# Designs tried in a protein design run: designed miniproteins, single chains. Part 58

Each design is a single chain, and the fold is of that chain. pLDDT is the mean over its residues in the fold that is shown.

## One batch from the design tools (miniprotein)

Design m1995
Fold by ESMFold2-Fast:
Structure m1995 (fold): chain A 89 residues (1-89)
Amino acid sequence: MSDYEITRKILEKVAKEAAEKLEKAKSEEEAKEIMQEAVEKAQKELKEAGIDAEVKGKVEVKDGIAKLTLTAKTKNGEEVTVEVEVKMK
């Protein structure tokens, strides 16, 4: 499995877990906290997998919908982006 494939799987797993938390979020501030936790978790899991990557996150809340984007840039210049959208409570 390539570093790209491992990175994508880690980001998809973390984004899915964050999405489940975002569905229960009641504010934009909670959504931002969930995003920050997702970035930290993805960064840790990538490091544990031996992948040198920088993880960045953003979250956008509009009309009760939270859109989470996680991007990892590897040392080799490969970029992996995953995105999830959920309806907030």
Scores: mean pLDDT 84

Design m1996
Fold by ESMFold2-Fast:
Structure m1996 (fold): chain A 70 residues (1-70)
Amino acid sequence: DPAAVYDLLYGLLSKPTVTQEDFDALPAEVRRRVALDLVAKLLLLGGAEFEPVGERLRAELPWRVVLLPA
């Protein structure tokens, strides 16, 4: 359910610090989906300011990167 995935992602992003422990606490299927949605939203929302963060996330989570066409 995309709405449930969004709710979990929003909860994580609302924390001052998001840890690997927080991510690993999610169910396996949701964890995979949240990672992809997190990368997509960080790239979409951040514009130029998030380009360095998106680049780092690609390096750290290459199997979870989603290429959003222009």
Scores: mean pLDDT 51

Design m1997
Fold by ESMFold2-Fast:
Structure m1997 (fold): chain A 90 residues (1-90)
Amino acid sequence: SKVVLEYDIPNITSSQLGQIAEDLEEAAKKYDEVVAKITTSKELADAVKAYMEQMGEYLEKTLGYTTSVSLEYDAKTGLSVVTVKVKKGK
């Protein structure tokens, strides 16, 4: 099973990142594949990516999941998108 979580928060805060991390961890327990897309301002995107990479390491170490984090500039929106993928073993 797969779920896609989408967030559009141009001025993302640490509190909102924490909520996204909780949403991601809970979804990862319930679904075989989780994709979270976080659209935010270009200046905040690097910090969001770093936070999600740390969360990914945590999920890999504690739950044995496979995680990946990527960052892409979206010319259609003028914003950056951080994509987090979490996958269970088969």
Scores: mean pLDDT 83

Design m1998
Fold by ESMFold2-Fast:
Structure m1998 (fold): chain A 110 residues (1-110)
Amino acid sequence: SITDEMKEMIDKILAQMNAMQEEVEKAKTVEEAKEVAIRTLTAIAKELVEFLRSLGMEEKAEEVERLSEETLEKIKKAKSFEEIKKILSEYYGKLLEILNQAYEEAKKRD
């Protein structure tokens, strides 16, 4: 079902975000932390946007794309580990909201 596919995608994305947080905490420089964040956020956005569009969830795909673009610009301008962590925490919360809404939409289609 599309609900099961959505749950698997959400679990995969959450695992990727948790792995990113661990890698950011182990980074020795602000630049290294930025590189980790940019790489992971770009990969998540690509995979999630393609997945949501494949389900006909264009509005949710556009929300993910916009959130990713805004977050990447903030990460590029960040000057400290604390600023990067704050940006990633805000991204995590906003992405979870979008994913929860997409999951509820998937349930209505099944």
Scores: mean pLDDT 89

Design m1999
Fold by ESMFold2-Fast:
Order: sequence, then C-alpha cells, then structure tokens
Structure m1999 (fold): chain A 69 residues (1-69)
Amino acid sequence: DSKKLIEQAKQYIKELKQALDAGDGVAAKEALDKLMKTVQQLKDAGDTESADKFIDEAVQLLEDAESRR
C-alpha cells in the first residue's frame, strides 16, 4: 500500500530534519538510509511522483544543512 509507504517517508523526512538541525550526522545518515529504502519501495509500487517529491525534500534539507555549517 503506497499510502503506508508515504506515511513512513514523511516520518523519515521529519527524523532527517531533526537530526540535521541537531548536527547529528549518524542519526541523519540512518534517517536518510531509511528514507531512500522507502523511496525505492514507492518507485517499485509505481508511485514515482511521491518518490520524487521525497527525494526533492531530502535534497533541500541536506543543502540547507550544508549551507549552515
């Protein structure tokens, strides 16, 4: 069910943002790894649109974090 994968991806985006805001690179990597696995599952389910949105969100968070270091 892609809806369940979407909710999981939203949770991992939230975890990634919290880890990046805290400067916790280990937690950020774990959240990103979980997110990328969920994104791949969304693509496998045919929900490429949601997958692309979550990739864009993660990239934006990573760029924002890098610009602040």
Scores: mean pLDDT 84

Design m2000
Fold by ESMFold2-Fast:
Structure m2000 (fold): chain A 65 residues (1-65)
Amino acid sequence: SKEEQVLKDMNGVTKGMLAYLKGADLETVRDKMREAGASDEVIDEVVRKLQAGESVTYRDILAAL
């Protein structure tokens, strides 16, 4: 369902960001988000923003859904 995918995307973003803050590389961030069931669209947008030095916001996550 859409609701289930939103929860997986949000959980994936949280796990990915925690890994990034602990010094993980972007490949590890992608893997953690994928393991949580986040969609490729959400994973790609989060990694793109991190590479650009941009803040990841709740609005950015919603825009990728």
Scores: mean pLDDT 79

Design m2001
Fold by ESMFold2-Fast:
Structure m2001 (fold): chain A 68 residues (1-68)
Amino acid sequence: GSAEGEEYAKKAEEYGVLGAIALGQGDKATARRYAELALKYAQKAKEAGNEKGGEGGIKGATRILDAA
């Protein structure tokens, strides 16, 4: 994949982790905000050619949004 696609996947993972932590703490509003950012960067990763990283990030972010 491209370096840009790897960077976007990394940002998606970072925001996804923050969203999961917030969800675990019962802060659904903060979890939703971070999950939306994770989804945005995961989609950008996929568009930049990192399909595996992008799809993983989209799935992770969607799980947090569904739970929040």
Scores: mean pLDDT 87

Design m2002
Fold by ESMFold2-Fast:
Structure m2002 (fold): chain A 114 residues (1-114)
Amino acid sequence: KPSYIQQLANQVQNELNRLVDYIQRRDSVGAQQAIRDLDTYLARLTLATRIQSKDENKPELEQLTQQLVDEAVDMARYARRYIDTGRESDLQDAIDEANDAIQYGNQLIQRVNS
């Protein structure tokens, strides 16, 4: 269902924002939990887009979902690096990837309802 894809994309964006908050606050426990939840929602979103998108919209929704997944996965890698290193460059990279992922998530949400 398009509404289910939108719900999962919103959950991914919520976990990205939560992960940014946790790493900015240097909460490694919260960050690790947000990464696990993010992985779960990304997997569900990928499957939902493949199975539940309409054929006419499927290529565009799959492309937007893949871009969202790629940026979110990179965000999680930089977040883990920041937890381990405390380097401001890793924090900046994580925030940049989160912003890109959120942008693709917004496009996916808009396109699902079009």
Scores: mean pLDDT 87

Design m2003
Fold by ESMFold2-Fast:
Formats: structure tokens, sequence, C-alpha cells
Structure m2003 (fold): chain A 72 residues (1-72)
């Protein structure tokens, strides 16, 4: 999870997001955004690219502004 969280932080910084809350679990990383997100947004796409690298699944909750990356 540490490597995934670090790569997500870097990917988000590259698209101008530095204030997202990144929480690490044993096999997951939860990203909570301060702004509205949606499928296809630069922020969600940045997280998805990192997840694809690690063969992780991505769950986007637009209402709660969260993206959950689960490592299988």
Amino acid sequence: ADAVATDIEKALAAVGVTDAKIEKGENKVVVTFSKEIYLGSPEVNAVQKVADKYKATVDVDEANKTVTVTIQ
C-alpha cells in the first residue's frame, strides 16, 4: 500500500491536486478530495493510471468525493 499511496500522491500533484487526503490500509488506499470529482476528471484518471500499474481495482464515489483503490 505504501508504494501505491506514494505514486497516487505524485500523480495527483502532477495534475495540480496537493490537498487530497490519502489514507492507507493493508490492501487499499482511500483518496478523499476537497473538490467535486467525476468519472473522467483529471484527478480520477490520475488515480486510475496508478491503479492499473498495480492491477488494483478503483471505486469512485462522486457523492462522497472519494476514490478507493483496492490491491488484489
Scores: mean pLDDT 80

Design m2004
Fold by ESMFold2-Fast:
Structure m2004 (fold): chain A 66 residues (1-66)
Amino acid sequence: SRVDELADWLVREYGLSPEKARGIAEGLLAGLSLEEIAERVFGVTDPVSLRVAIRELERIRAELEA
């Protein structure tokens, strides 16, 4: 599936756990906001941790779209 392919890519390219990679893949393919994905996958809601997670997700999305 597209989720499995994207999750495997995230594990290889970013060294993410399979669980986190799958969560990111599902969120991106479902069209969720990066903030929602960060909250669901990393379990963070404080402004500092959320901003860090969103920046990493922005990098991932940009690389995927390039």
Scores: mean pLDDT 81

Design m2005
Fold by ESMFold2-Fast:
Structure m2005 (fold): chain A 75 residues (1-75)
Amino acid sequence: MEPSVEELKERFKRLYEEAIASAKAGDEERTRQLYREILDVAVELAKKVKDDPQQQQEISDFLLEFDRALREARA
């Protein structure tokens, strides 16, 4: 079945948590794998909400938060 926007947001949050934990542990290979999965989910979300600027902004904010958290976890 095709995942819903809600399911994709849930998946994003789960992958986000795993990526931050992996980065803190210094597992760069695992972190890179999770990063790619997060980007795939974000692209799929953007395609589903392409005609909704408000939802597109929400996705942009998710990616910005993730990038910031990942940088902090690696520091």
Scores: mean pLDDT 78

Design m2006
Fold by ESMFold2-Fast:
Structure m2006 (fold): chain A 89 residues (1-89)
Amino acid sequence: MTREELEKQIEEILENGNAGLKIQAIIGKAALEKGLSDEELEAIVESEKPLAEAADPAKAREEMNKLALRIAEKLGVSEEELKEIEELM
């Protein structure tokens, strides 16, 4: 995915997406503002992913939400954006 395609997709998700997609869009926007490449963002996700794996599939969403918060904090998103992510969960 190119940066231009990613930026357009983020805008569409922020306007029309569900709560989970909006969380992903906030993280993606923060990564773009930091000038991170797709590879750098994937490396951050991969490093946190083992902590998000749930034994119970019913809890998988909760663990993925915790993963999103950890990634957002690692990207240095504002306290206001972090609060918005928590409210979307």
Scores: mean pLDDT 69

Design m2007
Fold by ESMFold2-Fast:
Structure m2007 (fold): chain A 95 residues (1-95)
Amino acid sequence: SDSDKSYLGGLIGDIRGLQRGLELGLLSIQEFADAVVFISDQVIEIAKKQGLDDAAKRIEKLKEEIVEAAKNNDKQRLLEISNELIDLAYEIKKS
């Protein structure tokens, strides 16, 4: 729906803001990971409501990769995985 597309746009913006916060050292790795995991759950719910089960599974995998990257203190990998999450959120928004 148009409201879900607008909400997804907001979630994408939130991830971008979190990425900037992480890059500037304003967020810890754990704060970033927790916030991205929370946003990922919102995107999964929207994907499932739209019948996009494969997209939902892909986001669940990225969510697991965020948790592992945070455990390893891998800032660069967190940024890369969160960019893949943004790309998937855009694919869901265009559906």
Scores: mean pLDDT 90

Design m2008
Fold by ESMFold2-Fast:
Structure m2008 (fold): chain A 98 residues (1-98)
Amino acid sequence: RLEEAYELGYEAGRIIARGAVEGRSAEGVRRAEELVEEWEREHGPLDEEEERALARGILQGIADYGIEEGLIPEELLSEPVEVQAEAAMRVLRERLAA
């Protein structure tokens, strides 16, 4: 279940980041929320440890998508996933403001 929660988060994170890149951030968040709700409907609600695994998965999904899209500077590739995810989201926010 912890591995499944992490994998669910990873996919949700990629959906969120992709939506933001495409200028559809609200749609991406909604789809990610629907994915989690569907999984909980089938497997029951996530406990506190599973919610932490989901959150880690989301950060990793955002970071990996950010690397694939060239949003993360090379200097940050050795930094923790939280730093990489924040860097990717910062670039996405800046692009939306331009």
Scores: mean pLDDT 76

Design m2009
Fold by ESMFold2-Fast:
Structure m2009 (fold): chain A 59 residues (1-59)
Amino acid sequence: GPRARRIGAGIVAVARALGPEAAAQLAHKNAGLDPESARRAAEAKTPEEAARIVEEAGA
């Protein structure tokens, strides 16, 4: 949904600017993803892939 797309885009933007470790911490602490889903979203190659991972994680 729209929320997952916004979160996914934010995670990818942080990963590009600060690296995937910082993006995974943001996804876990601020978006509420579990650590494994947060890491997968941070390693996503596109905002669309990150959004899918966020949606599957229930966020």
Scores: mean pLDDT 82

Design m2010
Fold by ESMFold2-Fast:
Structure m2010 (fold): chain A 89 residues (1-89)
Amino acid sequence: MTLEELARRLAEAAAIAAGYTSPEDVIKAVRNAAEELGYRVLEAKVTKEGDIYTAEVVLESAEGRARGRAVVKKVGDNYEIIESRAERL
């Protein structure tokens, strides 16, 4: 798994989880998951606007830094991924 792919996947998981639990619990889960894999979380942010959940995660390792961003929309009991991207910093 690349640094960019991990950042993107963690951002997706965070945006989805934000529909079920507090932002604080989501951020804690993201930090724990990244640290178990040997990455440092420089930033983890989750925002909610109506049924739209946005998450951004910045990871660091010996290989560099990457930002992941995901936007998901809640549709009834399901979620639709509107945006999922990552970039090397």
Scores: mean pLDDT 83

Design m2011
Fold by ESMFold2-Fast:
Structure m2011 (fold): chain A 66 residues (1-66)
Amino acid sequence: SMNQRQEVEKQVEELIERVRELRATLPRDDAVLGITRLVSELLNSVPDEYLQYFQDLLSQKLEELA
């Protein structure tokens, strides 16, 4: 569904904003731990049908932050 796809995109955008804040405010090791936790929490909330799309989109957005 297009609506579910847009919700996944929105969740990824919100996650990336939080990732940006963690990277700006915390030492690298602490930021990595925080990011890993946030990703794990969101993976548990995404329907199985969208997990691959979510992971691919998140990977792309994280690379854009580098």
Scores: mean pLDDT 80

Design m2012
Fold by ESMFold2-Fast:
Order: sequence, then structure tokens, then C-alpha cells
Structure m2012 (fold): chain A 91 residues (1-91)
Amino acid sequence: MKKRIEELAERVKEVLIKAYKIETTKSASEEEIKELLEEAAELEAEIARLVAEDPSVVLEIAEAIAEAKIELGADPEEVQAQLERLRESFA
């Protein structure tokens, strides 16, 4: 389980980095953006499957994603809101 969580977290982080770069540089084709979104959707589906097995997994993945978004300069308020919603779901 841990290795799968780490691999998914890394892949999600890579997708977020690419998405952020596309938004900031604006030098990507529409097809590249679509492919990135498809990869993100597939990763989200896999995360949902893991969360269904063990709820604690979502917090670890969410924290890793939050760190990646903040490091990339994404909106901290949105990232924090996502984490708060998840914490409330498990509280």
C-alpha cells in the first residue's frame, strides 16, 4: 500500500507541476493540456479507489498535493480549503 501511495503522490505532483507550468507560461498546445487533464482524471480515479479502502490514505495524498501546489505558487486559500474539507470529513 505505501509504495502505491508514494507513486500516486509523485505522479499527481508531476501532473500539478505540468498544469501550473502551462498556466504560467501559456506556451503549451491545446492537445497537451487535454492529455494532462486526462492523466489527472485517471490519477484521481486511482486515488478514489485507495481512499475507499483506507480513509487515512486521502489525508496523506492530500497533504502531498497541497505541498506541491503551494511550492508551485498555486492559490494557498484553495489548497487549504481542500485540506479543511477533507479533515472535516474524517473528524
Scores: mean pLDDT 72

Design m2013
Fold by ESMFold2-Fast:
Structure m2013 (fold): chain A 86 residues (1-86)
Amino acid sequence: GSSQQVAQQIVSLIRNGMIPINDLSDIISDYFGVDRSFVIRQIRRNGGRNGMIPVSNVPQAIISIGQQVGRSSRGQQVADSFQRLM
């Protein structure tokens, strides 16, 4: 899907300013075509704790994942689209 569609899916996960790490990881792993457990570890390094990540930390988590998998432009596009929807 497009970066905008991915961003909209991520926005749909928001609960009281937080996003469930497992659900976010499913979307991101599918979008980048990478291992889900790798994505979970990266989200935890970007402020994910107790199965949740603050919405404010999500753009940087996505950018960092995109950089590490050689898809920096895709990561930036999703992060930018997500921030625009907030």
Scores: mean pLDDT 90

Design m2014
Fold by ESMFold2-Fast:
Structure m2014 (fold): chain A 64 residues (1-64)
Amino acid sequence: SSVSVVDSDGAKAVVVAGRSVFVGGAGPGNGYALTGADVEATEADTAAQLSEKAIAAGGKRQPI
């Protein structure tokens, strides 16, 4: 399945197979730390790479 990172109004999301799996909110208090298990449940290495890009871009992430 395809995996991508999207940006909307300061939020970062990891999308797997056209569905939002993780959402990172803007600001230091938004979202949760993403666990490795959550990433692995959603297309393994690709989701992990894109989730790291989302954090590096300044988003905080939460599991779906």
Scores: mean pLDDT 47

Design m2015
Fold by ESMFold2-Fast:
Structure m2015 (fold): chain A 78 residues (1-78)
Amino acid sequence: SKLEKQFEVLRELARKLRPEEAEELERDLDLVLEGYETGERTPEQIAASNRVLQWLLDVAKTHPEEFEEMAKRMEEIE
């Protein structure tokens, strides 16, 4: 799906910029994706969504150029 392709871009960015955090982010992305597929909003899925958002905000501050490139790639996904 489009969302899975967009999340793959986030996974690639995490592995490149912050390999130490990549496993945790990928687990959080999996939880968020499951929530969208099942329609569930468990406390764990909400927490995962919040952690992903905080990670994105931090990357936007620390790696603004890579963040902009990521955003452009996401816009190009069908």
Scores: mean pLDDT 81

Design m2016
Fold by ESMFold2-Fast:
Structure m2016 (fold): chain A 75 residues (1-75)
Amino acid sequence: SSSLSTQAHSLSTQLRNLGDQYLSQGNTRASQLLYQASDVLDKSSVLIGNSTDPDFAQMLLDGGKDIGREAVRQA
C-alpha cells in the first residue's frame, strides 16, 4: 500500500506542476482545476497509506488516475 500511496502522491505532484505551468500562461481556469484534482489525489494518497486492504487501495489509486486524466482533458 505504501507504493500505491507513493504513486498517488507522485500524480498529485505532477498535476500541481501542470497547474503551475497553466497559471504561468495566464490560464487561471485550467490551473485551478488541476490544483483541485491535485488536492483530491493528495488526500487519496493519505487514505491509501492508511488502508490495510490492498484491493481497496488499488481501487482508490485507479479512481485517482481517472480523476487526473479527466482534469488534464478538461484543462
Scores: mean pLDDT 86

Design m2017
Fold by ESMFold2-Fast:
Structure m2017 (fold): chain A 55 residues (1-55)
Amino acid sequence: SLREQMLARIEAIQASTDRAQILAELGKLVELTNEDPSLTPLLNEGARIAQEKLA
């Protein structure tokens, strides 16, 4: 499901220490959210984690 795909991308962001990978996974979350905007809270969570890791 789209939800499961987004959760997997969030887990990849949490596990990664590579800036390029974090940004790529974040981009994929944006694409998935465009397919189902009701999943925007998952995009927001992934973006929050990405910002924290890239600060």
Scores: mean pLDDT 85

Design m2018
Fold by ESMFold2-Fast:
Structure m2018 (fold): chain A 88 residues (1-88)
Amino acid sequence: SSKLEDEIISLAKKIADITKMSEEDKKALINSIKGIINNPEKSYVYLFSLLSIISEGQMNLIKKGDFKSYEEAVKLHKELIKKIKKAI
């Protein structure tokens, strides 16, 4: 549903903001999500891209010693995956 997709995109934007992603990485993250939703049979390809982008953002928070933002990013990531599972 469009409502669930909007919720997923909203969570992705929150993850991008808290990890301080570039606009390029943020767009790539959103495109990966749209790829998962629109291509369920090939969702694993887009899922690897999504996980790579989020992992890089989380690693950057750890490198900066921002463990509070890291913990919040992990919580948002878990909620994102939960909602993606409902969409496919």
Scores: mean pLDDT 85

Design m2019
Fold by ESMFold2-Fast:
Structure m2019 (fold): chain A 97 residues (1-97)
Amino acid sequence: SYEEKIYEIVSKALKEADKKAEEQADAMAASAGDEKDVADEMIKLLEEAKEKADEEAAKILDAMIEAIREAVENNDVSKAAERMEKKAKEVLEELEK
């Protein structure tokens, strides 16, 4: 179904973001992590997923990218992954209506 297709695209993007968050946690433990660099990489992954997405999936991915950019602007990059997941779920719920 359409919802299953959107869920698969979003789920893959979220898993990639989670993986990058785990890599950042390891880097920070080594005193080498830059939170902004992780945010920039997450944005790249989402933009790449967006290139293969249809219009509705692209809206979800755009919302996730916007959430990350907002976290960077507010100097709250550590919350980027949480905000991205929440925003993606909100947009997905709207598409179901």
Scores: mean pLDDT 64

Design m2020
Fold by ESMFold2-Fast:
Structure m2020 (fold): chain A 58 residues (1-58)
Amino acid sequence: TVEDLAAYLQEKFGLSPGLARAVARAIDRDGDGRVTLAELEAVFPPELAREIAAELGL
């Protein structure tokens, strides 16, 4: 979810809660509150997108 991605970005990259949530929401292209591997691959390199997806249980 957007919340799980925001939490991951805070822990892994040291982003502030507000910035992490803004980035996670920007990645959620459909605005449905869910994050898919395809949405991650649209903004991150494929290897990093897969790593993030694995951490989020996608």
Scores: mean pLDDT 76

Design m2021
Fold by ESMFold2-Fast:
Structure m2021 (fold): chain A 80 residues (1-80)
Amino acid sequence: MAEELKKLGEFLLETARLIRKVHYENVPLTELPKEKQEPFGKVIFDIVGEGIRLRDPNAPWRRIEELEKEGKKLLQEAEE
């Protein structure tokens, strides 16, 4: 249903924004809204940890770009 696609798209875009703030803008997780710290903190640490493990500083950036791309696609599909 269109509403479900819109909510999922918004969730993916929000996730990408939070990862960008924490990892690339050096915003501490504690500076994010309290309601976002628990659900997104684990995802952010997993993605950042993968980049460290792979010794690939671009791995988290590629994940952010994929999340933004998929989120925008779902929002566009929800309007159809």
Scores: mean pLDDT 66

Design m2022
Fold by ESMFold2-Fast:
Structure m2022 (fold): chain A 79 residues (1-79)
Amino acid sequence: SLAELLREILERFGSKLSPLLVEELRRLIAEAPDLPADLAARWTRLAEAVLAGKLSVEKFILEAEVDIGMLLIKKALGL
């Protein structure tokens, strides 16, 4: 599952991340079960890229936070 991939990222890279980034990654793990299918698929591909060494954890967190922000705006606008 996506949540399992994100926990694997936290396990492998968490000790090398700032406390703020660890907190953000934990929030993203909590959000993962409630994501729309398109965002879940996108985060899965990005998480796989992180685990493959093709994307930084910081870049993943940035992309995911943008996705959450856009989702919140769309819900607020009734979209």
Scores: mean pLDDT 86

Design m2023
Fold by ESMFold2-Fast:
Structure m2023 (fold): chain A 73 residues (1-73)
Amino acid sequence: VSEEALREAERALRRGAEEGRGAAGSLQAHKILVDGGASIEEAARALKELAARHGVPLSEEDARTAAEAAAGF
């Protein structure tokens, strides 16, 4: 996964959290990582790590919703 994709995913997560759209932000970030060449499992792991590193809250519900929706891409 490129550093550009990781930065774009982080921005999507932060924006979603700020706007009260955590699930949508998590979904967008997951999609960005998968489009950047990550597998669904790799994207989920990277998303969790990015959220932790940048202080963006990521609930189990939001993570599951993102994974379910991403499986449809």
Scores: mean pLDDT 69

Design m2024
Fold by ESMFold2-Fast:
Structure m2024 (fold): chain A 88 residues (1-88)
Amino acid sequence: DDPRAQREAIRAYLEARGAMRLVREEKVSDKERITEWVFRDLQGREHRVLEVEIEEDGKIFSATLPRDLATREELLEIVKKAVEKKKK
């Protein structure tokens, strides 16, 4: 939907300006993807971010957390639980 398309456009814009850099992208399954990004703030400090995307019935669910707050596996479980809750 529009919010997702807008989020992708913002990421592409930041990457093109060198403010954001893709570190790693992993396809966990046909419906699950994990992406790791590094971005620079206005003070030149680098921040690492993990993004997890899960696709269910044509809908995409995503969560983004700083790397230091959650492991890749913990972030994936958080998103899976959120998807399960929305199905009920």
Scores: mean pLDDT 67

Design m2025
Fold by ESMFold2-Fast:
Structure m2025 (fold): chain A 92 residues (1-92)
Amino acid sequence: SSSIQNQLRNQTRRLIRQLSQTAIDYLRQSQIDPQGSLSRAGQVFQEALRLAQSVVDQLPRERIGLRSGLQSVQSGLSSRNSGIRTAQRVLN
């Protein structure tokens, strides 16, 4: 139902936001280990992508736009803050 689809969409948005915040916090704490912080942010982002893909599979009409956005974010992880920010924006 549309109610369930809206609930899943809202849950995914909240999860992306929470995971993005956690990744940013790791990056901010990385005065000693920037490379390790980037690796942790990548892991958090990959988990967020998997969760977002599960929602996209249940929203066929939005699938093309969401998939394109998620692919752009994945490639953007080479710049440590912008990729996560773009993922949050795609689902908001």
Scores: mean pLDDT 53

Design m2026
Fold by ESMFold2-Fast:
Structure m2026 (fold): chain A 93 residues (1-93)
Amino acid sequence: MTYEDIKKRVEEAIKEIKEKNLPYKEINFSGDYEALKKVVEELREKGIGEGFVYPDGSGKITILSPEEIERLKNMTDEDRIKAFKEMVEKEKK
């Protein structure tokens, strides 16, 4: 899979996230290690996704919705702890 193929798939995933109101989308890739690594680095620099790339050219890219990006960016360690406490209390009634 070429850099252009990976970018096209990422763009399709961004569009699907918007159209279906998804919080994120994960895509599995196999192909060129350097192309996958470059796309993952570009996504990180833009703050819109993350990924793992293996030396064999396999990898996984996670693309985040704008809403999920904003939520994570604005979530402090205190907010995360509060969310976990509220979840635990809800389960305990």
Scores: mean pLDDT 70

Design m2027
Fold by ESMFold2-Fast:
Structure m2027 (fold): chain A 85 residues (1-85)
Amino acid sequence: MDLSIEENERISKIILSSDKNLIVLAKESENKFRYALLNPKGELLELGIIEANSFEEAIKKLEKKYNVKLELLEEINENIKILEL
């Protein structure tokens, strides 16, 4: 996924300033979302794909997978959201 310089800088700043695990969730196609799970150091723990028709469905599937509630931390654009565990 191609991001603008400004969007990439926003994502990096959020990751570097967080003391919690984060999920970067990106819409790849109409029914497919890519996610990255990051630790508080910004290290990649997991990459995956979720089949879902909306961000709401993708988030619910991730919440069920990790048995946690995800909080929306930032919406970078219409295709990318950052969630906190």
Scores: mean pLDDT 81

Design m2028
Fold by ESMFold2-Fast:
Structure m2028 (fold): chain A 87 residues (1-87)
Amino acid sequence: MPSVEEVEQRAKEALAAMEAIGRDLVARGHGALAVTVVRAYSAELLAWLEELAAQEEDPENRARILELRDQVRARTDALIAELEAQR
């Protein structure tokens, strides 16, 4: 199991990458592709966090991973809405 700090860092890096690629694709005129790519990567990240939470034995660490999952969902939903509004 990665540490919770490593999980938080990976999720933060993945979110930053999704925001960067999504906005770059929209700027290039590929708005539909931007939404598709962000949806795919967010689904994979959310599934990974769910698997980690299910395997986590420490209830405090599990709660932190689930909170991170909720933050990722909110951030990716907001990003998708932003990218869709720019179509």
Scores: mean pLDDT 85

Design m2029
Fold by ESMFold2-Fast:
Structure m2029 (fold): chain A 100 residues (1-100)
Amino acid sequence: MPVPPGVPAELAERLEAALAAGDWREALELALEMARRHLRALGLEEVAEGLLRVYREAADYLLTDPRPLSERHEAITARYAAEGEELERRVAELERKRAA
C-alpha cells in the first residue's frame, strides 16, 4: 500500500493485516488514524480533527451492533409486537366509531 506523507509504514502494515484478518473495526480505526496523520502533515490539523469526529460518529452508526444476536432478535421481536398491538388498537377504535 502506498504510504501518504506523515503516516508511518508500520501503521499501513497494521491496516493491511487487519483487513486480511477481517477485523473491520480495527481496520477502520487504523484508517482514521492514517487520515488524521496525513491531514496534519498537510497543515490541516483543525479540519482533520473536525472531519474525523464526524466520521467516527457516522462509522459507529454504520458498524455492526456489538450486541449479541439474541438481544438484537429480542429488540426486533418487541418492535413488531408493539406495531401489532398499535394496529389492533386502531381497528378497535374504527369499529367503535362505526357502531356509534
Scores: mean pLDDT 64

